# Designed miniproteins, single chains, continued (2), part 13

Each design is a single chain, and the fold is of that chain. pLDDT is the mean over its residues in the fold that is shown.

## One batch from the design tools (miniprotein)

Design m4420
Fold by ESMFold2-Fast:
Structure m4420 (fold): chain A 80 residues (1-80)
Amino acid sequence: MEEMEKFIKEAGFGLQTKQLDDNRQIVVLKVKGKDGPGYAAFELEFDEDGYSRVLRRLTKGSGTLADGRPVTFVPSFEAP
């Protein structure tokens, strides 16, 4: 993960992660879109072997996590 995070930052992308519990995290990816920066955000679950699956795609603003908890998602990438 650390090497991939460094690669993404060097390529002009951004990556942020937030741990929710032992097997779940939120991943936020800033990408270069056609008309400026784009954002993709996902709630992921990891199995016992460390492989991830997407539980939900998150959209900007108020939403709900897979376990029913409310979440407000706003991308917080800082300029380098």
Scores: mean pLDDT 63

Design m4421
Fold by ESMFold2-Fast:
Structure m4421 (fold): chain A 103 residues (1-103)
Amino acid sequence: MSEKEQIEEALELLRNHPVAHVVLEPPDTANEYPNYNKYISNPMSLTTIQELVDKGEIKSLKEFEDLVNQMVTNYIGMNSEDSPAFAGMQSLYQLFQEFLEKS
């Protein structure tokens, strides 16, 4: 597969994970996360990553991996280990890493 095909397949894989809904859209900084940008410098979501892929702004598989890592790190940084989706987010990241190793 081309790197673009690998990225698109990985995005589909991530979107189909049960926990994907918590990182699907950019964080609601007006209602749910006031002052989000005081703690997180680089907001990221699956929809934002998909838009960057569609625009041809992601140049490599590594750049794509860095964006997914940012998205996961942002979630973990803003949510406690007691949050219902925390373990699911770790599972999503593990699935992503395993996909990259087999691709």
Scores: mean pLDDT 74

Design m4422
Fold by ESMFold2-Fast:
Structure m4422 (fold): chain A 86 residues (1-86)
Amino acid sequence: MKSRVEQVLEKLDEMIERLRAAAEASTDPEVARRLQAGVDEFERLKKELLENVSKIDDPNAQKKLEETIMKALAALKEAERFLAAS
């Protein structure tokens, strides 16, 4: 069954690919560095999400999972606005 977590992970993967493509296409090394920093941040969020999913029986891990999902969704929204403005 496709969970909300799987849907968020798919969106993170798509955004990571979009940011990598934008960094590779960028002729400005400062812009490319900022885009690469974004990739690194989204990869960290993805890793944190997957780590918390493995600890289903821990109430603290479940709370951290919800916090990480909300943080990932906020970061995705911000990245979409940044790309749309660029």
Scores: mean pLDDT 78

Design m4423
Fold by ESMFold2-Fast:
Order: sequence, then C-alpha cells, then structure tokens
Structure m4423 (fold): chain A 79 residues (1-79)
Amino acid sequence: MEELRRALRSAATAIGQAVADAKADPSAEKHLRGTLAQIAKVLSRLDPEAASIMQKAAEEGVDAAEKALDYLRRKAEEL
C-alpha cells in the first residue's frame, strides 16, 4: 500500500511538471509523452489500471495527461 501511494504521488509530481511545461511550450509535449510512457512501465506491476491510463495519455497528449494526473492524485489520496 505505502509503496503504491509513494509511486502514485511521485508520478503525479513528474506528470504535473511535464504538463505545465507542455502547456507553456508545445515543443515540450514529446517529453510529456515520454514521461507518461515511462511511468506506465513502472506502474504496470503495481497498478495495471493506472499504467493503462498513463499509456493512453502518452498516445493522446496534453488533455489526456491532465485527466491522468487527476486520476493519480485522487487515487493516491484514497489509499
């Protein structure tokens, strides 16, 4: 439980920063997509649902990344 909570919070922090960067500069979107894909790999064995949401956001872009960020924040708070 604590390992998953920590992983979700760390993921939310990293994605939050990457989303802010991409909204300020569209050239940063490649980094955001890469960050989401990497986090999906890390989460795949801890929380397959969260990993799936991250992977989909990596394919769809900023709007999906914001929804994924909200999901991670909500789930970390509920644990």
Scores: mean pLDDT 82

Design m4424
Fold by ESMFold2-Fast:
Structure m4424 (fold): chain A 66 residues (1-66)
Amino acid sequence: EKIEDATGKTYAEVSKEYKIVYPASGLPPDSTKVKTIIVLKDEATAKKIAEVLGVNGIGDVIVVTK
């Protein structure tokens, strides 16, 4: 599976252990607005998803890679 559920990790742990791909500006200052963290093993797929999210102005999703 290319997508992993990060539900077992805190926002701070995810930001420490993984490379943030979306948003390109880095982590949002208010973690309470983040509803979904998508962990991807394939950086190319993560970048494609980040581009789609950026074009659509999605603000409640974070995409990271291992």
Scores: mean pLDDT 64

Design m4425
Fold by ESMFold2-Fast:
Structure m4425 (fold): chain A 96 residues (1-96)
Amino acid sequence: MNAELRRLHEEIKARLPDEALQRLAEGLAMIQMQKHDPEKLTPEQLREIMEESLEKTKKIEEENREKLKKMNEEERLEFAGEIVLEEAKKLGVDPG
């Protein structure tokens, strides 16, 4: 899990410049990965999880754009953490 999560993190970091959005996307991807068998996770599935997490992160950013503009970086990171925690609860997964 950790090595796969690290690979996913590097891909997300390359595609999102904002640290709060990177952490949001990483958290969402980690939740999805916890439902997979590591031995059966293909590079294509890893990319699918990453793309889904990135698209969901972009949608959350767009829906909360004005709110996020009023937040500082610390507040944005807290917001990202709250979203990850709520998503994990909905899916019955421990966010870590």
Scores: mean pLDDT 75

Design m4426
Fold by ESMFold2-Fast:
Parts: sequence; C-alpha cells; structure tokens
Structure m4426 (fold): chain A 96 residues (1-96)
Amino acid sequence: SLSPEEREIRRIFRETVEKLREVLAGENPALADRVAEEIEKIMNDPSLSFEERARRIARVVAEAAEHLTPEQRDKVMDIVAEGLRRAAEVRRRAAA
C-alpha cells in the first residue's frame, strides 16, 4: 500500500485535476478529459519520482495551455502551481 505522504500527494493531485476540469470543461470538455487522463497516468506510474511526476504534469498542462485563451491559461497555470506547491510541502515535511 501507499505511504501516508504518497496518499496525501495523490489526494492533492486529484483535487488539482478536479479544479482543472472545472475551469476547462465549460469550454473544452475533450481537452479537460485528456489532461485529466494524462495526469492520472503520471500519478499512478510507480516508476516515477515525485520530481519526475511534477515535471511531467507541468509539461502536460503547458502543452494543453497553448490551446487556451490567455485568461484560461493563467487560471490553469495558477491551479497547477498551487497543486505542485502543496505536494512539494508534503515532501518537505516527510524529508528526514
């Protein structure tokens, strides 16, 4: 089973994906679904470190943002940045 830290990080990422769906689904449901699916795959890949997961999630979102309005892009980037900050804080607290 997952460590307490890994469970909290995955919860944070799921909350982040839900917020992304809320912002994107009204205007581009297909893009929202694709981004959510890719992030879920990254989060569930046991071969990836936290740093690699964070990097790949940021890349998926940045690539999707190229198809968004500036206002949508700013909202999406803020949501992702907040999610990554929260997850990094969990990792920092868990560090020996």
Scores: mean pLDDT 78

Design m4427
Fold by ESMFold2-Fast:
Structure m4427 (fold): chain A 78 residues (1-78)
Amino acid sequence: SVEDQLKALGEETRERMVELIMERAGVSREEAEKMLQLSDEELLKKLQELGLSEREAREVLKEIHRLDREGARRAVEL
């Protein structure tokens, strides 16, 4: 069903975001999932506290937003 496809797409998008945070910040999956619950400002601050530069943290945030937009675009096509 379209509903099942939308759920699968949402899970795929979230998984890509989790993997991105794990790769860039060097955190566990559990920590990356918690970080995705943060606001953009809180996530930016947390990434910098974990040792990323402001530039690197902003690039992670840009990629998360890109993945979210890509997922939303693909969802409309279902």
Scores: mean pLDDT 85

Design m4428
Fold by ESMFold2-Fast:
Structure m4428 (fold): chain A 79 residues (1-79)
Amino acid sequence: SSRIERLREEARRHGELAAAALAAGDADAAVEHLRKAAEALKRLIEERQRAGELSAEEAEAMIAGLEEVTAREIAEIRA
C-alpha cells in the first residue's frame, strides 16, 4: 500500500527532525517531532491491521510498546 509507504517515510522524516533538534539543543522541538514520528508509526500499525497483516491483539501490543518507548525517550530528552 502506498499509504503504508507514506506513513513509513513520515515516521522516518520526523525521527530525523527530532535528532536534528536535539543536536541544536531544542528539546521542545525534539519532543514534538518524536511524538509525530510515534503517531505515524501508530497509524502504520493500524493500516497493517486493516490489511490483515496483524491481528487486533498484535496491533494493540505493538501500539502499547511504541507508547512506552516514546514516553521513555521523551523523559530522557527532558532530563
Scores: mean pLDDT 88

Design m4429
Fold by ESMFold2-Fast:
Structure m4429 (fold): chain A 117 residues (1-117)
Amino acid sequence: MRELTLEELDRLVELIEKALKESNGDPLAAFKKLREIMEKEGLSDFEIDIGLTLLGAVLRAINLAKQVSDPEEARRLAREIAERTLDYLEKTYGVKISPEAREHLIEKVVELVEKYR
């Protein structure tokens, strides 16, 4: 079982934020931009699939958080979506993510949702 390191997840989040900035909230444009960026950076098909899965979770969290007026409730939704996505990645892609790396990614997803909602 392959481990997704904190450094690998942090890099994927950085690329996701670049795609979000360039797409101005258009989900289809964001997916196209992220794939383009990841291919240009020389990431494997496996890493690209994980990155696109994470982007999908971030976009879903942003969309749901826009419907919530309470910032604390928005943070809670973002955290819950990030946690479920990490569980999905471990089950679907057969990867291991340390508790430290999981918490780091969850906090990064929450930050992105607060910034782009």
Scores: mean pLDDT 84

Design m4430
Fold by ESMFold2-Fast:
Structure m4430 (fold): chain A 65 residues (1-65)
Amino acid sequence: SDLEKVLYLAKKLFGPEGVREFKKYFDSLSPEAKKVEIKSASYFADQLLLIPTEEEIKEIKEITK
């Protein structure tokens, strides 16, 4: 999903701590702000050709529990 791409970008830049901090920030946003944030950040991730594998998605889900 687009959110998973964004969390993967955060992990690539800042490691697991970056994923946790971004998820915390994201969860604090209004529903409308969440949509804008996902669109903006997922577009940026696509420009960097950052495509997470199934294993990386699983790891991100574990970090965000």
Scores: mean pLDDT 75

Design m4431
Fold by ESMFold2-Fast:
Structure m4431 (fold): chain A 87 residues (1-87)
Amino acid sequence: DPEKERLLELIRIYEGSAELLERARTLPIPELRALLREAFDRWAEDMELSPEAKEIMWEGLERYIAGEPLDVVRDLINKRLIEARNR
């Protein structure tokens, strides 16, 4: 399932735990989405992201999970973050 593999990849990035990833592979998509959101929220707090930057990044992650290429999503996130910063 491409959506599940993308969710697991993102969970690895934001959580960093290989052991958690092994357990997560047994979870259904809704539980994986919840786990990713928790990991992302903790990461965003540690990185001291503004609410606007956090929203921009989360929207980008949802587009990636939906099947958009990583390079396209990353370019979109970068453009939106630059625009938000220049306000």
Scores: mean pLDDT 82

Design m4432
Fold by ESMFold2-Fast:
Structure m4432 (fold): chain A 93 residues (1-93)
Amino acid sequence: MRVLELGVVLNNNEEAAETTAEDVARLIASLPADVQLKVTIADAGSDPATVDRLKARLEAAGAEVTVVKAKSVEEALAAARPATEKGRAAYLA
């Protein structure tokens, strides 16, 4: 099984979180069956309900989701960095 890693940064923007969920769901739908998407949500102080909603939507779409809390947007960007650069993608939300 191949793994694609995706980092998402949240900074208290509910509309951007909704757009990110839709974009990631479309990405998952386009992936081959042997590819698993792993998503790291790095949160820089968003409403917990927004983070929980994004996580639930990504998991419902088939992603494996990890949430990391960051003290700042800069820390969130570092935390959202994939473990490998192969298939690397990052979104700001």
Scores: mean pLDDT 72

Design m4433
Fold by ESMFold2-Fast:
Structure m4433 (fold): chain A 86 residues (1-86)
Amino acid sequence: SAVMAGDLKAVEEAAKSITDPELRKEAERSVEELREALKELEEAKKRFEEEPSRKSAVAYTGAALRKIGAGVNVALLLEKEKRLKE
């Protein structure tokens, strides 16, 4: 899933599809966390490409996981909203 992969456009569209106001606010917070994670990922990737090391590799991997985590959170909020409507 593009949302679970942390694709910004897909995550933003998924967040907008949430109709519950409280869950939408949480999803919008996760979109902002994703924007921050994308900036960290860009910086970590640059550091790894310029100075490859175990430390920069771990940082790059960690940033990529934070991006995925933000997307997964929005996907789970969307699933929880569907369950609450049942």
Scores: mean pLDDT 85

Design m4434
Fold by ESMFold2-Fast:
Structure m4434 (fold): chain A 90 residues (1-90)
Amino acid sequence: EEERLREERKQRQEEVLREVAEALRLIGDYIENLLLAKKAKKEGKLEEAKEHLEKALETLEKLREKYKDNKKIQEQLEKNIKEVKEELEK
């Protein structure tokens, strides 16, 4: 039926837009926390820098869970997680 097919297409399109918006939000949070960590480190606020790096890790873990079925994204996120963990150990 025409109405059902149009509704299904609209719902699918809205779902894709919602998924893209959520991914962009998480990526934005990750980048913001990396920038805040770098700023805090330059200002000698090592504890504040660590808190921002921990928040960046939390955001990467959320992205990893969101894209668990995408191997290429998973590999990239694991690399980013490793880099943030190495910065936390310094």
Scores: mean pLDDT 80

Design m4435
Fold by ESMFold2-Fast:
Structure m4435 (fold): chain A 65 residues (1-65)
Amino acid sequence: GEEEAKKAGEYAYKAGGDKDLAEKAYRFALNGDGVSAGLYATGAGAKGGNSELAEKAGRYATKAG
C-alpha cells in the first residue's frame, strides 16, 4: 500500500548511494512495481550506499506492489 511505498522511498534515500537510482526506486514503488523498485534500490546501495538500507527499501517496495 501507500505506507509501504513511502517507507521504500525513505530507505532508498537513506541508503545514500546513487540518488537517481534511489529516486527511480521510489517512483517504481509508488506505481506498484515492487520488482523494479527493489532492483533500483539495490543498485543505489551498490554505488557506495548502505546495502542493508537498500535491502530494506527493496522489501518495503515489494510489500507496496
Scores: mean pLDDT 69

Design m4436
Fold by ESMFold2-Fast:
Structure m4436 (fold): chain A 71 residues (1-71)
Amino acid sequence: SGRDDEIQRLATWIGLQKYGGPLSRQRAAARIQAMFDRLGWTPDEAARAIREAEDLLKKQNKQLKDMVKRS
């Protein structure tokens, strides 16, 4: 679903925010905020999305580290 795709993107941005360099962290923070604003997520919805993204981050950890190379 569209929401699942957005959660996947959120997991990628959270990974960049945790493991990326300064530029990647700035970009990730901006992308996360823009995503929340664009999707109109409430604070509660955003919190649930973050929890789901954190779960996906565990599964996608190796892919996220590869993406950091491209920042």
Scores: mean pLDDT 78

Design m4437
Fold by ESMFold2-Fast:
Structure m4437 (fold): chain A 84 residues (1-84)
Amino acid sequence: SPLERAKQLAYVTAVKSTLDYAIKLAEKKGDTDTKQQLLAYREEVDQLYAQFLAETDPQKQQQIMDQVLAIDDQVLALEKKLLA
């Protein structure tokens, strides 16, 4: 549905914002290794977002979203370590 697609797009935008925050946090802490890992995840999310926008099959859209969810879990774990 248009509402469900809008929610999914909003979620991916939120994941990108979390990544941008985590990248800045790693940079401020001088954690170069974590920053490089977060930058790689940021690029993966951008590629998945482009694939999601082009995809018309709901099942394949969900598979792309599941990949974004997995990256979000990894990013949140790294952010938690940076904040400790």
Scores: mean pLDDT 88

Design m4438
Fold by ESMFold2-Fast:
Structure m4438 (fold): chain A 67 residues (1-67)
Amino acid sequence: MEYRDVTGAGGTASDHLPPEQRQKREQAAGQAGKFAKDKIKDKSTTPDQEAQISQQAAQQFQQLLAQ
């Protein structure tokens, strides 16, 4: 059944987090996403540079969550 998809395909633990935790994650994701978008918008980036920017955005997200 497709109902099993709720357990781990795309929504994992997000649906079970308290509203405050979800809001903090959205804030962190927004900041990391904005950082990546800003870097990419500067110029035509190569796939390698996009991968580096994505890695940096992931680090930003992790740092924000650690606070």
Scores: mean pLDDT 63

Design m4439
Fold by ESMFold2-Fast:
Structure m4439 (fold): chain A 90 residues (1-90)
Amino acid sequence: TAEERLREEVLRALELAEKIPDPELSERVKREGREVLEALRRGDREGALREASRLTRYLYLAARKSPDPELSQELEEAARDVAAAGEALG
């Protein structure tokens, strides 16, 4: 389902967040990801879409600030995947 797709992409983003060297940015990505998952758990589709949009923006920010080109690419891919899953849900 669209909800399952969004959940899986958010879980992938949370794994990547652990590799973000900036602890404040890492925690912000993790917080937004947890908010998406919590909204999905409650059946709050609109809340999930709003938080997924925020998560996407922070993933792009983390990619741009990453000195590691491999991590930067993975974060950009995660941002695109979360955005695409959100579009499929909304």
Scores: mean pLDDT 87

Design m4440
Fold by ESMFold2-Fast:
Structure m4440 (fold): chain A 80 residues (1-80)
Amino acid sequence: SAASHGIRGAGALYRELKEKEGWTAEEVADYLRSLSPEEAARLLAEYAKVYDPEAAEAIEGLDARSAALAARAGAQALAS
């Protein structure tokens, strides 16, 4: 689903920002929420390419509505 791929993409983004820059999950969630849904989905796909290529391909194939759902689900999962 769009939500599950967004959650996987958010996990990849969090892993990278945690390991390289010391970000918390809450900080990454806040960052994603500060972006447009389109920008957030693009960011999730970009970082997923490194850690979860299947999720990256799935996110890149989503329409605008599904991409927005993926971005929202990813941010919410990190904030929980």
Scores: mean pLDDT 84

Design m4441
Fold by ESMFold2-Fast:
Structure m4441 (fold): chain A 100 residues (1-100)
Amino acid sequence: MEEKERKREELWAYREAFGVAFIKAASGKPIEELKKEAEKWLEDMRKAGVPESVIEAFRKGFEDGIKFGEKYKGKLTPEQIAELGRKLREEFVKELKSIR
């Protein structure tokens, strides 16, 4: 079903972007560098013909991930950041599999 497939793609894009942005922001990567990375990925997705709703989900996930990661900036070790990223990824995989 196209609707369910699009919902899965949107959730995948949001969760993937959130996790990547969270890890990088929590690790202390400058926000301006993260914004440049996001813009490049958004451009690549547009060139690849990815649906706009999926691109917007990715953008939103990346923005939310940065905000979430900044709350932990300087408070977690690299090992703790990696562990949280792993747990977020496991949760995302479960959510993705629940879409039918």
Scores: mean pLDDT 76

Design m4442
Fold by ESMFold2-Fast:
Structure m4442 (fold): chain A 66 residues (1-66)
Amino acid sequence: GLIDQAKELARQAIDYAEKGDRSKAFELINQAFQLVEQAEQQGADPERIQEAVDLIYRAYLYTLSL
């Protein structure tokens, strides 16, 4: 579903950041947030939304720290 796709994009963002591609990492983080917004509009479980948001935010902060 959208939440699982968003979490996968956040994990890929971390991988790209570690490889030095910060631009691609931020692109994937933005796409992950868009999928979370779509999931919220479709009535996804708030707990699952929070898990995805937490992972995306960790990916964002990690990318900024490099």
Scores: mean pLDDT 89

Design m4443
Fold by ESMFold2-Fast:
Structure m4443 (fold): chain A 87 residues (1-87)
Amino acid sequence: SEAEKLIKEAKELIEEYWEEVLRIQGEGAREDKGEEAIKRLEEALKKLEEELEKLLEEAKKVSEETAKEIEKLREKFKEELKRLAYG
């Protein structure tokens, strides 16, 4: 269904960026812990948020339940990211 497709896309976007954040902090962050790492995370987060907003609008056309699931994924992602990247 469209609902399942949108939820899957949201999860994939979040997982991919989430893994990127962890990789930057764990693998390369020692050398790029400064402005470059922060800029990378900030830029990628902005792009992810724009993609999620787009998916959310499509989800609203499908059902309120689908929209709520995407919002929940987005909120959980932001909380985790805030803890790792933005403090």
Scores: mean pLDDT 74

Design m4444
Fold by ESMFold2-Fast:
Order: sequence, then structure tokens, then C-alpha cells
Structure m4444 (fold): chain A 65 residues (1-65)
Amino acid sequence: MREKFERAKELREQLLNGPSPEVEKELAELEKEFRELAEKDPKVGEELAEIIGPFLAEQYKKELA
């Protein structure tokens, strides 16, 4: 899971520099997997919130627009 968390952070940073539909889709799929794992294991959810919580909040704002 560490590698997937690192990948998600990297993809999030790429989106901050410029939107890319393929990068956005890959990140969305990774975040969906993380959410499902967090539902099954609270420790994963806690790590997810600490590592990419701020980026998830920004993504939710973008989707709301």
C-alpha cells in the first residue's frame, strides 16, 4: 500500500500543475480503491486521511463545481 499512496500523491501533484484526463482517471480509480479499503480497515482510512486528506478535500471542491 505504501507504493500506491506514493503514486496517488504524485498523480495529485501532477494534476495541480496541469489537468490530464488519463492522470485524473488513474488517480480517481486509486482513490476509489483506497476508500473501499478504508471502509474495510479503519487503519487504512486513518493513513489515507493523513497522507492525502487535503488533496481529497480539493478534489471534492473541483467535482462540486
Scores: mean pLDDT 67

Design m4445
Fold by ESMFold2-Fast:
Structure m4445 (fold): chain A 89 residues (1-89)
Amino acid sequence: MELEVELVEERREGNTLYKVFRATSPYEDAKVFIELDVKNAQSLVEISIEREGKTVILTAKGVYSPEKLALAQQTPPEFVARARLFRKE
């Protein structure tokens, strides 16, 4: 079962782009797998996953070189997150 993934927050600090995604599971004890595609980032520095009951929050932090930052300002780099729900076996 695929879950709806919502982009909750997007912010930039210097050469760093932050994207926060949220997915809500109908079950508190079910495993949620989040797949993240990162484009145009020079390095993915940090991925943080937090779970609060039925809600799963993924924070992705990408770093860009100074020369790629100007391009990222015109066409912001896209993080594509996909969430799938798997029942606990």
Scores: mean pLDDT 59

Design m4446
Fold by ESMFold2-Fast:
Structure m4446 (fold): chain A 73 residues (1-73)
Amino acid sequence: MEEELERLERSREISREVARELLEAMLRWSVEVLREAGVSDAQIAALTDGQRMSLGLMLSAGIPLEEALARLA
């Protein structure tokens, strides 16, 4: 049987790895969505990671680029 401490440490390691993979995937996906929507590389570079993710989500939901950018301001 697994000891509780060993189980918790193993779960935390897996959770950290999964969270890292999800964050990387979301950031990569958000940049791709922004490029497909016609956002310039210079404009993308000016955004924070949080802004890139928020804008990517808004664009994927069908919100126009102008409206999505206004919501971030």
Scores: mean pLDDT 75

Design m4447
Fold by ESMFold2-Fast:
Structure m4447 (fold): chain A 92 residues (1-92)
Amino acid sequence: MYKEVLEALEKFSLGEENSLEELERLIEKLKDKDPKIAKLLQLAKEHLEVLENPEKYTQEEMDALRKKIIEKSDEINEVLNEILEKIKKEEE
């Protein structure tokens, strides 16, 4: 699970496309266990929805989402480091 979360958040931080189905699956599994991680995965899902359907969004809405993602870049990096530590413990 956490390896899949790491991959999804790394793709999100690099501006690469994620699988919508995979993001929804991870959000559902983590919403109660790790709500901070689930919240960041929800941002990745919102970003993917804009990338797949840009014509459904105004330029202002897209700019607002991009600004929100940039403002959360430090939080995303912090969570990525936390996930890496969890993966190390699971592979013992």
Scores: mean pLDDT 73

Design m4448
Fold by ESMFold2-Fast:
Structure m4448 (fold): chain A 99 residues (1-99)
Amino acid sequence: MMERLREELMELAAEGRLEEVLRLGLEFSERGDLESAKLAVLLLTAAELGAETVERFREALEIYENSETDLEALEKLFEKSIERHKDEEARAEYERARA
């Protein structure tokens, strides 16, 4: 059950349909389905941290599932975001040196 929902939410997030992910998360919360609501919040957080593909959103969910605490999950998500930003900076520096 949860796996199908994860795939559906990840696909919506990868398509940039973040408002729909938020709406679904609020609906889950209103129904008392906190686990599904948490999935929506995690995907929205991953998107803010630069996730744009199903693969990146899957990584974010795996980090959460393999983390002992919500804080540990957030720290790992921020670390991946920082690594991605550093790679983008290195690429921009290289392109700037070629111009």
Scores: mean pLDDT 72

Design m4449
Fold by ESMFold2-Fast:
Structure m4449 (fold): chain A 66 residues (1-66)
Amino acid sequence: SSLDENAEISQVIKDAIENKDNKKLYEEYLRKLAKLLGISVEEAKKRIEKIIKAKEIGRETARKEG
């Protein structure tokens, strides 16, 4: 189902972010994400980078407003 597919995608995104400093694992997760989404590894990397940046912006906003 689309829900199960979305759960798989979300898990791979989480694993990629958690392993961003381990280049080999990060690259493996990017390839897996690219395959799941039907996009290039390059595009998968851009998506992960956007998520990381959004999390950084969220932390900055919370710090300024808290």
Scores: mean pLDDT 75

Design m4450
Fold by ESMFold2-Fast:
Structure m4450 (fold): chain A 80 residues (1-80)
Amino acid sequence: SNEELEQLIDEAHEVANELDKKALESKDPKERRELILASSTLTIQAMALWLAVKLNSPEEEQKKLKEKALEAIEEAKKLL
């Protein structure tokens, strides 16, 4: 449903924000780079899903983007 997709996009933005906050607090340059890259990747995946929904892309394409967003969120959470 649209509500489920909106919740997923919101969760992706929340996780990206937490990654950005952790990056700002990190004293390790390597960790900072990994966190920023993960945040940027998650934001791009959320944007792709949002655009697919707004453009009424085929249901199969929206499903694939939803699955990619879910995977990206779970991978990003491992860095927190």
Scores: mean pLDDT 85

Design m4451
Fold by ESMFold2-Fast:
Structure m4451 (fold): chain A 71 residues (1-71)
Amino acid sequence: LRAFLSPSLQKLPDVLEAAKEEIRQLRENSRELEEKSKEYEEKGDLSTAASYYTASGILLIAADIIEEAIK
């Protein structure tokens, strides 16, 4: 079932290694989204800012859950 998720993920011999890489990417993406949210908020585009802020928060929560799970 889950073995058919991604060809790139299947190339990795260690599932933990893949999980750590995903956590890093989630945190990096979250940081970028938070930065954009702040820029749009300063420009007065609150709706766009809220969208980026929400996405950033979701990625941070996901990263935290995965990190806790692989401890």
Scores: mean pLDDT 76

Design m4452
Fold by ESMFold2-Fast:
Structure m4452 (fold): chain A 62 residues (1-62)
Amino acid sequence: LDQVVDQVLRLAEQGDYDGAADLIRRAVRDGIPFDVLRQRLMDRARQRGIVSDALRAIRAGR
C-alpha cells in the first residue's frame, strides 16, 4: 500500500496524472479498497504539500 501511495503521488507531482490514475485503478483492481487508498493518498499528500496534485490523480483514477 505505502509503495503504491508513494508512486501515485510521485507521478502526480511530476504532472503525470494519467499514469497516477492508472496506478490507482490497478491497485483497486488488485484488491485495495478505493476508500482506503484515497485516505492514504490524502494523508501523504498533506505531509508533502501536494494536496491539489493528489486530488487531481484521485479524480482521474475513479
Scores: mean pLDDT 80

Design m4453
Fold by ESMFold2-Fast:
Structure m4453 (fold): chain A 77 residues (1-77)
Amino acid sequence: MVHGGIATAMKEFDKDGDGKLSREEAKKALKYAIPGASEEDIEKMLEYAMKKDKDGDGKLSGKEIDEGLKAYAETTS
């Protein structure tokens, strides 16, 4: 279906409750949500998510990660 796993993964990895994930935590969250994704696929998804990070602080919200995932999925059809 559409998204769902990334929200759960974010809760698992965002134990500090700051509402955002570092690039490394976002990578782990994506692997958790999509446990068959290759490293290259994860990097591409992160690049799409990073395009939503206008502040350039190097941290991603769950929404930005989800948007990146959707954009990547649409291009792979």
Scores: mean pLDDT 69

Design m4454
Fold by ESMFold2-Fast:
Structure m4454 (fold): chain A 100 residues (1-100)
Amino acid sequence: KKEEVLELIDKFIKELEELKKTKSEEGKKYLDRLIELAKKFKKLVEENASPSEIKKVLDEMKKLIEEALEEGKLSEEEAEKIMKKLGELGQKATDYYVSL
């Protein structure tokens, strides 16, 4: 259901906002960008955007997490947790789009 995907995205955004509170100014910049992409992902799901647009935003989010890890702005544990949740969101979005 669309509402389930949107609720999971909202929970993901809240978790990123909480993590942001614990970070340096440089780390906050990465999380701000990730939150912005998560909000874009939410808007695309709300608008029933194409699967290719959904994939593009998810790929951008993955790349940003990898960059933040490489720059030492996220720990390996934090990056793994975020990547796992992003994978779950991507799967739920895929399941929703297949149901259309």
Scores: mean pLDDT 84

